# Designs tried in a protein design run: designed miniproteins, single chains, continued (2). Part 93

Each design is a single chain, and the fold is of that chain. pLDDT is the mean over its residues in the fold that is shown.

## One batch from the design tools (miniprotein)

Design m7083
Fold by ESMFold2-Fast:
Structure m7083 (fold): chain A 91 residues (1-91)
Amino acid sequence: MGRQLLEAAFNGDVERVRELLAAGADVNATDGRTGVTPLHYAAMNGHLEVVKILLEAGADVTAKDVVGNTPLDYAKLNGHTEIYRILTEAQ
């Protein structure tokens, strides 16, 4: 489940994210190597609806990956202004 949730978040697959969370996927799942969470991928790739779903499911906005970046850092770096705003307000 965790890997599938990471993939769905990376791709912006809203329906798949909802299905996996409903099936009990850990919203804060990582790949066990890089510390990247579904929220990191959704924020990095500009998937606003996925970001909202993950936050509603209790995603940790403060999670740092292996290079020290939070989901907020990726939204800022990639110019996703609305995601940056939402993540700032969720702190």
Scores: mean pLDDT 88

Design m7084
Fold by ESMFold2-Fast:
Structure m7084 (fold): chain A 108 residues (1-108)
Amino acid sequence: MADPAARDEYGRTPLHRAAEAGDLEAVREALAAGADVNARDDYGRTPLHLAAEAGHLEVVELLLEAGADVNAADDYGRTPLLLAREMGHEEVAKLLLEAGADPNAVPV
């Protein structure tokens, strides 16, 4: 199992990469190893941002169950909900709203 705190050239942890790839097993393994579910990469993105942008519904659900901040904003002010909506991932957007995402969370 990879070091859950290891960061790549973009500041991404193994959990970020697993979430972006939709690798549910790798997400579970990283969380079991003590990965920070709210770790921010060099762009301020959390694993939840990457899973939501990629449309990985089951990974989004698992990250939320693990305590992911549903309203986390990246360095550009984008939330997971905004990314899901921009990419047309309606089921992910619905799940995020049910989990407490602010539908009007646009950083000023």
Scores: mean pLDDT 82

Design m7085
Fold by ESMFold2-Fast:
Structure m7085 (fold): chain A 85 residues (1-85)
Amino acid sequence: DIQPFSEEEIKRAFSLYDTDGNGYISTEELSFVLRNLGLDPSDPAVQKFIQKMISEADIDGDGRISFEEFVAMMSNPENLHMFLR
């Protein structure tokens, strides 16, 4: 079975694009963070996962995803099954 990403791996990938250290990334930057974690943003399954993240994590509709929400989505094996199973 493919294991979920560790919190350390998620934090490392997120921090590369959280240049302001404010705990948020833009929805435009999300695809780059996922690519850094080894996911292909051109894969239809990964694209569907990105849309799910945006709809569930961007509650304020400001085009930003918090670190806590990103960790929750990436640490959930059910979400990873969209492209790993």
Scores: mean pLDDT 70

Design m7086
Fold by ESMFold2-Fast:
Structure m7086 (fold): chain A 82 residues (1-82)
Amino acid sequence: LGKELHEAARNGDVEKVKELLAKGADVNATIGPNKLTPLHLASMYGHVEVVKVLLENGADPNHKDTFGLTPEDYARLFGFTE
């Protein structure tokens, strides 16, 4: 579930994100050595609808990865905002 949620968030698949969250996927799950959340990936790739769904389901917009970067920091780096 956790890795599938990250992939759906990275791909902008809004319906898959909703499906996985409804099945009990952890909205704040981290992957890899950098501890990226689904919200980090959605923000990095500019998927505004996925960002909205994740936030509505309790995603932490202040979660810092191992470099101290939040999802909002990634959105700003790539020119995307909520």
Scores: mean pLDDT 78

Design m7087
Fold by ESMFold2-Fast:
Structure m7087 (fold): chain A 81 residues (1-81)
Amino acid sequence: MLSQEEELEILFEMAEELLPYLSPEEAKKVKELLRKAREALANKDWATAFEAAHELALILNQAAKRNPELREKKEEILKKL
């Protein structure tokens, strides 16, 4: 079983790989949330890391509903887990 920390790292890697499929506005927000989440994780601030990860997941899920290419890429990444 994956730890919560490993699940967060997988989400971050997936988000980075999906950046080219996002709108410029979504990509900017995702990059900021990735920065915030990684800084929090490095500082052992789990609450802030999980909050940023939750926001990140919401943006990616909404983008996947609108963009079939992003959806396909997301499913390919999840299949490798």
Scores: mean pLDDT 80

Design m7088
Fold by ESMFold2-Fast:
Structure m7088 (fold): chain A 60 residues (1-60)
Amino acid sequence: MLELYRATKDVKTDTPGFLSFKKGDVLEVLEELENGNLLARSLKTGEVGLVGSSNVEKIE
């Protein structure tokens, strides 16, 4: 089963390796990392990157 999360707010980042997204975007979590970061794929763009766990909420 896919681990799906939904963005709770807009995020714009200039940091390499981090994912930018808009509120309501759905992300597939690939790996849970230390320090509250998730490795995720945007289902909207197909981009893979790091996401702060405080910026997303888990969905079924």
Scores: mean pLDDT 79

Design m7089
Fold by ESMFold2-Fast:
Order: sequence, then C-alpha cells, then structure tokens
Structure m7089 (fold): chain A 120 residues (1-120)
Amino acid sequence: SLTEELVRLIHEIAASTDPEKRQELLKKIEELLKKGADVNARDEDGRTPLHLAAELGLPEVVKLLIDYGADVNAVDKEGNTPLHLAARNPDPEKAKAVRDLLIMAGADPSLKDKNGNTAE
C-alpha cells in the first residue's frame, strides 16, 4: 500500500547519511502523499507516520507530514503524542528541531501519556 511504502521510506531516510539520497527519499515521500497516502494512518500501536518521524528525529519528514495535514496531537495506544516521542530522541539537536516544528504547528506540550508524563 501507499502507507506501507511511506513508512518504509521514512525508515530508509533514518538509515541514510547521504544528503543526495535523503533528498531523493524525501521527494519520494512527497510523491506518495500527493498520490493520497494516508498521512494519519495508524499502525497496531496507534502510531501515525508523524509519531515515527518524530521518534527518529527527522525534521524534514516531520515538516512534510505537517504540510500534508498530519495531526500533531495524535495519541497512540500508550497516550504518546509525536512530541512525547521527539523528546526521547538521544540527539538533542534533532530532538529540538522536531520539537520546534511540532510546537509551531500547534502541538500541546501539556498532554500526558498513560504514565502521567508530559513531553517537557
């Protein structure tokens, strides 16, 4: 499906350090979104593509998904928003870049997961 290909391409970008390849993969993701890939599709854990892109610390993918109507406050089965998953990224530069994009797009940092934790 288009959504399965979207998820695969997001993982490929995360695995690549080549700027040219990353740009080609970003273009392929945008083509899938233009073809009608469901930007808000949920996996078995209730996670959207935006949850995945935020967890992997991919600001360019996060921006693209937001531009195509991703729900920045989508809640997975454990109560995690994309902002919660962004905060868990061990790279502080990537975590900040993703956090800033999500907050600018209307993410609510006060939302609590099932353990009572906010993304702050």
Scores: mean pLDDT 88

Design m7090
Fold by ESMFold2-Fast:
Structure m7090 (fold): chain A 75 residues (1-75)
Amino acid sequence: MRSDEEIRAEFEKYDTDGDGTIPTSKLPDLLRSLGIYFRHPGEMERLVKKMDKDGDGTIDWDELLEYVSSLEPQE
């Protein structure tokens, strides 16, 4: 199972600039490293738009964690 520590470790690999955010262009690679795959290319674009509420072109740790947590059915 994906733990917060695994998600954080992968996030830190893509946050090479150490600014606490990753560019939206790196999000697909990060998600694939976590084993999250999309069947359609357009799903990635929708995800980026949903996570990047301010349209600043970056994803912070809180936005990524909220999204990944929403993918795990707690059922």
Scores: mean pLDDT 70

Design m7091
Fold by ESMFold2-Fast:
Parts: sequence; C-alpha cells; structure tokens
Structure m7091 (fold): chain A 59 residues (1-59)
Amino acid sequence: MEIYEAKEDYEAKTPEELSFKKGDILEVLLEVGKHYLVAKSLKTGKIGIVPKKYVEKIG
C-alpha cells in the first residue's frame, strides 16, 4: 500500500480527476505513466486521477 500526501489544493478539471486539499492523505492504487496516479482519498473514499506533481510519497 503506497500512501501519498497532498502538497497543495487541487480542483478536478474533469469528472475522472480527484479534488483534494493540502494535507489530504491518498492511497495510491496504480501509476499511469510518469505524471499521473489513480488514488483513493482516505478522507472521502472517492477514487480518481491525481497529477503526481501535487502529491508526495510519505509511506
């Protein structure tokens, strides 16, 4: 299980993307190329696409 933390707020630009706030904890389900992840928000339980540049691995 890979755990990431949001480094800044992000607002989803498409329905497939995940919105999050700085400090939100995300469980990464898979990596999509070099720039995107599919992750689950532990705060909301929602799954969506996350740009890697806005999050960092913490565990």
Scores: mean pLDDT 84

Design m7092
Fold by ESMFold2-Fast:
Structure m7092 (fold): chain A 47 residues (1-47)
Amino acid sequence: MEELLEKNKKNLPKIYKGYLDMREFYRKQMTPEERAELEAIEAERKA
């Protein structure tokens, strides 16, 4: 998912920025355990 958004961020910067802000917002509100699990999944997707 993130790879796809990164590729198109120059074409649709507002959409990409909103997605990024939302993800960061949720990460900060989660418990350390939940954040670690999400980071693992995200890293798998980013790779």
Scores: mean pLDDT 65

Design m7093
Fold by ESMFold2-Fast:
Structure m7093 (fold): chain A 65 residues (1-65)
Amino acid sequence: SLSDLVDELNRALQAGDREKAREILKKLKEAGVTPEQIRAALDLRKLGPEGQALFDELLKEYESL
């Protein structure tokens, strides 16, 4: 489900796994999920500063995934 993909994204971002996070974002994009919807669904408190920075970096490239 989309919820499962968002949970997996949270875990990848917490781990600093850029490649895995990019793969999950691509799957969310293919499913028609917008960047705004992804941000609203993420548990930002679990990401920490490093995870949030990685997420913001990957979102800048979202349209090109």
Scores: mean pLDDT 80

Design m7094
Fold by ESMFold2-Fast:
Structure m7094 (fold): chain A 60 residues (1-60)
Amino acid sequence: SLGEELLEAARNGDLERVKQLIAEGADPTFKDEEGFTPLELAANRGHTEIVQLLLEVLKK
């Protein structure tokens, strides 16, 4: 699913893949089996640019 791919991209620091998945309609609030969102995975790994991107996307 797009949500699972977004979690993986956020965890791995793949900024371009995160941008692509968000453009494709991936849910930025999707949680993994441990309850972590893409934002939390990116933040835990120090992927600052992905954190900034996801915060902008989450502004509803």
Scores: mean pLDDT 84

Design m7095
Fold by ESMFold2-Fast:
Structure m7095 (fold): chain A 114 residues (1-114)
Amino acid sequence: SLGDELLEAAAAGDAARVEELLAQGADVNARVTEELAKRLPVPPEEALGMTPLHLAAYFGHLEVVEVLLANGADVNARDRFGNTPLHLAKKSKASEETRKRIVELLRANGAKEN
């Protein structure tokens, strides 16, 4: 599905592909299913219910975060475990500089701490 392709592109950091898929009508708030979780580079137990914004924040893909927010991504979406994109950005394996930039961008777009 377009939603699955969007989730995969967001996890990969492919901002150009994210823009193309959104232009084709992909749901910006698509959610990781159990089947898709098996194909993502995230433990399946952690990936369930993640949106493209969760995945971009998790991997530290700043340009993808910017594109998704510009296209109406729900900044406060909760995955299956109640994590928001902000929660995942703070725990990202990306550099400290990249994490700080994504955290500030999410907060500027209305991300709540709770």
Scores: mean pLDDT 90

Design m7096
Fold by ESMFold2-Fast:
Structure m7096 (fold): chain A 110 residues (1-110)
Amino acid sequence: DYSPLHAAAYGGDLETVKALLAQGADVNATDSYGRTPLHLAAENGHLEVVKLLLEAGADVNATDDYGRTPLHLAAENGHLEVVELLLEAGADPEAKDDEGRTALDLLAER
């Protein structure tokens, strides 16, 4: 299910993300595609939301239904500052999606 935290993370609404986490929202909740709020914030390049979700205990290596991590989605969309932050937070640069691609492979395809 697409939660309010997913919507706020997708939209980069930092204050709503803070409020929802303070109310006990599950930082690792998944939508119908297996995506966490961290996947959606990373896909859209919302650096401050990514930072907040990681501080709240988001799983940096969570995989969606396609084997993609937040690092894959940030790289695919060219969000280099988010890529750097995720790597500093312990993202696995060698993780492969269901097509056998790493985040670096996705950056090279741009």
Scores: mean pLDDT 88

Design m7097
Fold by ESMFold2-Fast:
Parts: structure tokens; sequence; C-alpha cells
Structure m7097 (fold): chain A 60 residues (1-60)
């Protein structure tokens, strides 16, 4: 785990590898995929998927 973050907005599932999140959901950042995206796990649902980094606010 690289750290925790919170979703700054509701993110609908757009593709099969995407993580669906609600605004305020906390995630564990597992891996940085590229400059725009991370692989994360929702702490609410336990699901994993790709999230845009711009929609995450990092936590300690």
Amino acid sequence: ILGEAVATRTIPKAGPDDLELRKGERVEVLEIVNENAALARSLTTGRTGIVPLSFLEPLD
C-alpha cells in the first residue's frame, strides 16, 4: 500500500478496469499506473480498479 486517499467526486464505472467510487469514499493506493492514474482499492466495497489521480486527495 502506497497510502490512503479520498475520492473528491463521484466516479462512475466507465470501463471494465475502472473503480466506481462515491464522493468521500476512502481508497488504498496500491500502485501508480502512470502520471494520470492509479490502481486503488475501495475501503468501502473492497473492489479494486483504476482511478484518475486528479480525483483523489492524498491522506497520510
Scores: mean pLDDT 78

Design m7098
Fold by ESMFold2-Fast:
Structure m7098 (fold): chain A 66 residues (1-66)
Amino acid sequence: KSLIEKIEEELSEEELELNNKVAEKVREAQKRGIYDPEEMAKLFPKEELEKVRKATLEALKKVSEK
């Protein structure tokens, strides 16, 4: 396992559940021809998506610096 995967499993269990739900909606959106992340973001609050993205980026930076 990579450090990033371990961090995700321990850092936010809710994020794993959200990822599963997002994956299902992404599949449905792709059936409609939607591949744009902006369209996906409309399905979720922008602030919530940005927090998830920032958390992932910060984890990557900290792992690199630690």
Scores: mean pLDDT 62

Design m7099
Fold by ESMFold2-Fast:
Parts: structure tokens; sequence; C-alpha cells
Structure m7099 (fold): chain A 89 residues (1-89)
């Protein structure tokens, strides 16, 4: 859905600006429109990781991984960040 993809792009832009709370809000808006959007789950997990909310980040990164192809960029990035988040617990 174009609207969900637009929110995903906004979430990525906020992440790039280190505006993690705004990134979370946009990723959550994307997930309301398309709850199976693996990229939105990944961006939500990334923002939570940067806010040091590692337990929540792990949950959402695992969701991103479950919804993505195992060899995709989303899956590769989710696995790497999941390993880093688990080391912080």
Amino acid sequence: MKEAEEKVREAQKYLDQKKYEEAIAKAEEALKLDPDNARAWLLLGKALYELEKYEEAIEYLEKALALSDEDSGIAIEARKLLEEAKKKL
C-alpha cells in the first residue's frame, strides 16, 4: 500500500536524523495500515534499539525476520541487530 510505504520512508528519514520517537510514531502508523510490512517492523526495532529499549527491540526485530525472506536485506539487518540487542541484555 502506497500510504504505508510513505510512512516507512518517513520513519527511515527520522531514524537518519536520530529522531527516534518520531521514527517509532511513523513506523507504528505504517503498521496500522499494513501490519505485515517487514520494513516497518525493522525500523521500529532499530529505533527502540537506539533508545536502549532492547527487550522491545528484540520482539519487533523477530517479527520483522518472521515476515521477511531469509536472504533479504531486511532479514540480514534484523539478524545483525538482534544479535547486538541480545548482547545488551
Scores: mean pLDDT 87

Design m7100
Fold by ESMFold2-Fast:
Structure m7100 (fold): chain A 122 residues (1-122)
Amino acid sequence: DASALGKQLLEAAREGDVERVRELIAQGADVNTKDSLGNTPLHLAAKGPVPVSLETQLETVRLLIEAGADVNAKDIYGNTPLHLAAARPGREELVRLLLEAGADPEAKNLGGMTPADLAREP
């Protein structure tokens, strides 16, 4: 069902499994589904908690954006996908991709921090 597909999409995005993300989107998974922390698939792809290559991460993010992911969705902390991408070193291409897709670089999380602020405060 749509709820089960959404949960599988969250997991596939977290893992950076590009093929599974593509298949789940084709099956009608809700690309704007949220986990218990308010993370969308795009948040999890941008965060990359599993070690995946930047190339794989960029591919996953592109698929989600093309499928209609809300690039400015906020988790329970007020973080957008751009906040999560900017918080990690070496993610300049991912930050660029999100900005080109309409991510707001001035968005503030619940701590009053922009994506640029997270890049400077480890």
Scores: mean pLDDT 83

Design m7101
Fold by ESMFold2-Fast:
Structure m7101 (fold): chain A 62 residues (1-62)
Amino acid sequence: FKVGDIVEAVKDFPALLPTDLTLKKGEKLEVLKVVNENYVLVRSLETGRIGYVPKSVLRKLE
């Protein structure tokens, strides 16, 4: 993943921390920052909400 990538949630993800973003399967998001090996900061294209999510629940669109 890289900044500007459009990604999709492959499954529902409940927020584990206050700074995490809750995702529904099929939700489209934009990558704002690659934080570390496991996490990205994303913005929901549906709601405009921003938060951290694990890379394992996302797939890159293109």
Scores: mean pLDDT 80

Design m7102
Fold by ESMFold2-Fast:
Structure m7102 (fold): chain A 60 residues (1-60)
Amino acid sequence: MEVLAVAKEDYKGKKPDELDIKKGDLLKVLGLNDDGNVLAENLKTGKKGYVPVSVLEEAK
């Protein structure tokens, strides 16, 4: 089963591999990085990238 997360706040990617998200966006968690970042897919936009785990909360 896929792990889903909800964006707690807006985040704009500061690096090429980072994902832009808006508060309330649903994300599919694809992988956890050891840096405290997650590889995620924004289900609203279909884009993939890294976001800090601190801007996400568990949705499912």
Scores: mean pLDDT 76

Design m7103
Fold by ESMFold2-Fast:
Structure m7103 (fold): chain A 65 residues (1-65)
Amino acid sequence: HMEELARKLLEAARKGDVETVKKLIDEGADVNYKDENGKTALDIAAENNNPELVELLKKYGAKFE
């Protein structure tokens, strides 16, 4: 289930859906989960220039490697 939540988190991050990202984190999604290309939700938010999502993810412990 954790991997399923993490995949949904990355999908929501790609869509810029801040509300869904927040809900998934509240459900226990791993904020530092990496997709098949090694990208985290934070990487995706930064690449898409979504400062609201970047700040949300950092609040929950996300960090760049």
Scores: mean pLDDT 80

Design m7104
Fold by ESMFold2-Fast:
Structure m7104 (fold): chain A 84 residues (1-84)
Amino acid sequence: MVDPLSLEAAEKTALARMLVNIAKKLLEKGGDMKEVKELAERALELAREARRLAEEAGDAATAEEAEEVAREAEELIKEAEEKE
């Protein structure tokens, strides 16, 4: 079976990706940049935690996916700050 830490990492990565997608939709609609930033910051926290858990579990694939989501979240934070 999958390591419990690997499973938790995958779940947190999925949640982070969902928040990134919501933030992207708000950004596309020209919504509240503060809300976009808050969603992206939450996604970044989840992605960073997921990466740590995946690294501890030795799950390279999930760690790489979490790092990708973290990068997307950081880009969204930067874009939201530039549009404030």
Scores: mean pLDDT 84

Design m7105
Fold by ESMFold2-Fast:
Structure m7105 (fold): chain A 62 residues (1-62)
Amino acid sequence: AKKIARALKDYEALLPNELSIKKGETVVILKEVNDDWVEAQLLSTGERGLIPKSYLEVLGEY
């Protein structure tokens, strides 16, 4: 099942496939890519990209 998560801190994308996010924004985790990175989608904009797992707090199932 997909998970919903909140940004613990701001992240600015360094590469085109990464997702920029502001602290407090909500994302759906689409896929765990590796131990450090997930593919996520911002609920507010629909934008998708890779973000570090350590920047996210999992809230529950989507």
Scores: mean pLDDT 85

Design m7106
Fold by ESMFold2-Fast:
Structure m7106 (fold): chain A 98 residues (1-98)
Amino acid sequence: DLNYQRLLKAIARGDVEEVKKLLEEYPELVNAQDPVDGSTPLHYAIAPPWTDREKREEIALVLLEKGADPTIKDKNGKTPLDLAKENRLEKVVKALEE
């Protein structure tokens, strides 16, 4: 719980180094779903507006490298790929379609 909240805060701040450290120590967090909206850390990294596009792409790619599952749907039925296309995160779209 506390470590999951720390991960979401690191993502929201664009703190790539803290995201990497938390996932090294707690790898089970990478695909943890929010109990309210069903979002994963990957959904959270992609959605605006807390960081610039470049930082969002960087964090999303780190999450994918750490084993984030891009096929998980949130409660609105959206995958990370759907959100990446909506938000025009070209590097993330390319990574998810390969």
Scores: mean pLDDT 80

Design m7107
Fold by ESMFold2-Fast:
Structure m7107 (fold): chain A 61 residues (1-61)
Amino acid sequence: SIDDQIKALVHEALAAADAGDLATAEAHLQRAIELAKSHGDEKVAASLEALRAALRARHAA
């Protein structure tokens, strides 16, 4: 399902971020956001955009 695909992408993004690979984490989150938007799930897309912003802020400090 689309929900399972989004969950898998988020899991891979968090694993990449934990390993310090922010470019890969960002790419996976961007793909998850695009899937949520294309599926009409604006709430999930907004949550994923907030997660991406939080990861950027955490690693910029």
Scores: mean pLDDT 83

Design m7108
Fold by ESMFold2-Fast:
Structure m7108 (fold): chain A 60 residues (1-60)
Amino acid sequence: MKIVEAIEDFEPKTEEELGFKKGEKLEILEVVDEDHVLVKSLETGEEGIVPKKYLKLIEE
């Protein structure tokens, strides 16, 4: 399981994107493209696409 941590807050711009707060833990479900991943929030259970640049890998 790939766990990432948000390094800053992110507000969703589309219905496919997931918003999160700095320090939130998320699981990577799928790599969508070079700049985006599909994640699941470990706090809410919600899924969505997020830019990789806001994430830090902490566990595989």
Scores: mean pLDDT 81

Design m7109
Fold by ESMFold2-Fast:
Structure m7109 (fold): chain A 64 residues (1-64)
Amino acid sequence: LRVGDVVRALYDVEMDHPYILSFKKGDTLVVKKVLNEEWVEVESLSTGKTGLVHKGALEVVGRV
């Protein structure tokens, strides 16, 4: 994953965590930062919420 990638959620995530973003399968998000090999910061296009998501939960569907 790269900053500016448009990604789709592969499954539902509901996390009660201050830094981890909750989302639904099929949601479209944009990668804002790559923190490490496992975690990226994304912005949800449906909600405008920003948070951390595990890379394994996302597939790239477009690029900036």
Scores: mean pLDDT 79

Design m7110
Fold by ESMFold2-Fast:
Structure m7110 (fold): chain A 104 residues (1-104)
Amino acid sequence: MMAPEEARRLFREAEELFKQGKYEEAIPLYEEALAILEEALGPDHPEVAEVLYNLGLVYVAMGEYEKAIPLFERALEILEKALGPDHPETLRTREALLLVKPPA
């Protein structure tokens, strides 16, 4: 399928930009990959959760925790339903969410 392959390419380009610290350039590529994967695979697919998780990490790197929280929450919900609560990807996402929700 061309659409998932395009999303996968955009995701890899966004990952490279994120590694370079080019956060504002990475965000639109992650958002485009997210839109393509939601349309092609449905909104609850684990690949959608992976994009949400990485987009959340970009916002964490920028100090924008309030933007990261809903992304990690959605990714966690998808992964708990698709892979179960004890899967490594689910645990990783839960850990990230706990780190951005410090106690008041």
Scores: mean pLDDT 86

Design m7111
Fold by ESMFold2-Fast:
Parts: structure tokens; sequence; C-alpha cells
Structure m7111 (fold): chain A 79 residues (1-79)
């Protein structure tokens, strides 16, 4: 598991690409495995860290786990 297209779109603030990927069945709760710096981060974590509020709302509406923990044990509510 490297970075998915959904991780990239969420980090970059590409709302239309996030919509397309979720409609295509992308895993909303996918975690980064290969990047030690960002290990365990979900698309929701990346959208929050980059202040993309519309993408945060869209991911949550599509079942993003707000309790998912990053490599430091932080959840969405801790960011």
Amino acid sequence: GGESELHIAAREGDLEKVKELLAAGADVNAQLSDASKDAGLTPLHLAMLNEHGEIVDLLLANGADILAKDKDGKTFGDL
C-alpha cells in the first residue's frame, strides 16, 4: 500500500476528483502504509491537515472513519 488516488485528491483539494473516485468505489478509509512520515493517514486526515473543508464533509458523508488513527495515535478530532 502506497498512496492511493483518493489520498492525492484529498491532499490537493481536488473536490471533483474525490467525487469521481468515491463514485468508482475507492476505499474511503484507505491508510498509507509505505510512507513512514504519513503511515496510517486516511484521505480524511489529509483533507483535514490541508484545510479542505468541503472534502472533509464529502468523505464523512461517504463513511470515513473519524476514529481512524495516524502513526502518532491521533484521530480526526485530535488534528
Scores: mean pLDDT 74

Design m7112
Fold by ESMFold2-Fast:
Structure m7112 (fold): chain A 85 residues (1-85)
Amino acid sequence: SIEELLEELFEAVRAEDVERVRELLEELKKQGGDINAEDPRSQLGWTALHIAAALSSQEIVDELLRYGADPTIRNRAGLTAFEVA
């Protein structure tokens, strides 16, 4: 499901597994999933881009942006991905 795919994406981003992130982003695109979806485990509504930026994982940030991640989305603390980095 898209929900399981997103959960795997958030885990791969936290693990900084670039190859797995690329695989999951391709599958998410094929299934029409929302790359800007909030992590359901996040209290502050973090997206995958917020997590990658906070980890300073530049390669994953670049992959997420290439796949259409929106850097202007604010989490519930009012912070964009660039402001959490």
Scores: mean pLDDT 86

Design m7113
Fold by ESMFold2-Fast:
Structure m7113 (fold): chain A 91 residues (1-91)
Amino acid sequence: LLEAARNGDLEKVKELLDQGADVNEQDEKYGYTPLHLAALYGHEEIYDLLVNEYGADVNAKDNFGRTAEDIRENPPTEADKLLLDEQREKK
């Protein structure tokens, strides 16, 4: 679910939630929920789906004390997004 939300895979997000995945699942590293990842990566349709259809907790906080809305109001720069992606790539 977290990876699908991060990647903007709307159909996979729906599939996993319909199969009983936890909409408020948190990653072990940063405490990101699917809603945080949708906000972080700018996937507005997934964000809206999670809140309006699956009841995602809009008050859930990551390990930095931020809600998904806090991330949307102060979005990471393209450089910040690249740094997160580069953590998965060895150059």
Scores: mean pLDDT 72

Design m7114
Fold by ESMFold2-Fast:
Structure m7114 (fold): chain A 66 residues (1-66)
Amino acid sequence: MEFRVGDVVQAVEDVVARNEDDLSLAKGERAVVVEVLGGGYVRVQSLATGREGLVPAEALEILERR
């Protein structure tokens, strides 16, 4: 799946942060892509909490493109 900065994404499963750079997201929680990284990770900002962190790209789906 091709993510772009500014895309609105939604967690398709619960994501649990394992370290300080990761973001926890509940299934169905929405976020905005702020950075696309190699290795199947994206940095997102949660629309509910405003927090940023890394999440696996496979745990996200695109709802709206910028």
Scores: mean pLDDT 81

Design m7115
Fold by ESMFold2-Fast:
Structure m7115 (fold): chain A 59 residues (1-59)
Amino acid sequence: GVLARALKDVTGPEPVILSFKKGDILEILKEYPDGLWRARSLSTGKVGLVGSDHVEILS
């Protein structure tokens, strides 16, 4: 999948929103047109939705 880096800390309502820390590496699994992407945290293995504006795509 496409890798992205978290730009800030997020603690969302789980399990829907993925929680992460600034600098965490996420794998983008699915992009949706509403700007919420399905991603997996590589540090925790958890899957959830992330705001596309909260992450930076790597390469």
Scores: mean pLDDT 79

Design m7116
Fold by ESMFold2-Fast:
Structure m7116 (fold): chain A 137 residues (1-137)
Amino acid sequence: ALSAEERKRRLFKAALSGNLEELKELLAEPDADPNAADEDGNTALHLAAYTGNLEVAKFLVENVPSLDPNAANKEGNTALHLAAETGNLEVAKFLLDEQGADPTAKNKEGKTALDLARETGHEEVAALIEERLKELA
């Protein structure tokens, strides 16, 4: 069997690269830690959101019921913050529509996902978040 540290490294690599097959194999193991976080507090869901790996994000949410879609990394960034910063529209939409991600959440710099989308010029993600914020008003 793989060591816990080797499984963790492979899990993060699979999430970053969109290797859904390896991710499924790693999470099917009895000793899998689906809540494992890297040194920055990023879970596999954070990494999938950052890289725009929609199929990985969907698989994680469907197979990791203890993974909070609003979990914050060490910077206070949620998966939605990372998807917004990187312009990953389909992942941002999935997190908002199907997982109930909080678009009002602020990171440690006081920035929302909307602030990050605007600062990075990701207009389509910004428009999506603005629409969802109007529905919460």
Scores: mean pLDDT 84

Design m7117
Fold by ESMFold2-Fast:
Structure m7117 (fold): chain A 96 residues (1-96)
Amino acid sequence: DLGAQLLEAARAGDVERVRELLAAGADIAARDENGRTALHLAAEAGHLEVVKVLLENGAGVNERDNEGRTPLDLAREAGHEEVVAYLESQGAIDWS
């Protein structure tokens, strides 16, 4: 499953694997058991380069997981200030 591989690559910060999987047709909107997309996982882990690649390929910046959390919420909670600033520059909405 290319979607499951994309989620794992995004969580791991593997930028080259993320690009390879997207080029192979991986669903950028694929979700894990918690309703988290690749963008959620990359943002929580602080992988700025993966966040950039996902957004350049049309990832939904304001998508909510099963707990109603956005990628911005996860990056902020984890203290990843550069990812927070980048997501805000790309139209992420602060609901807090």
Scores: mean pLDDT 87

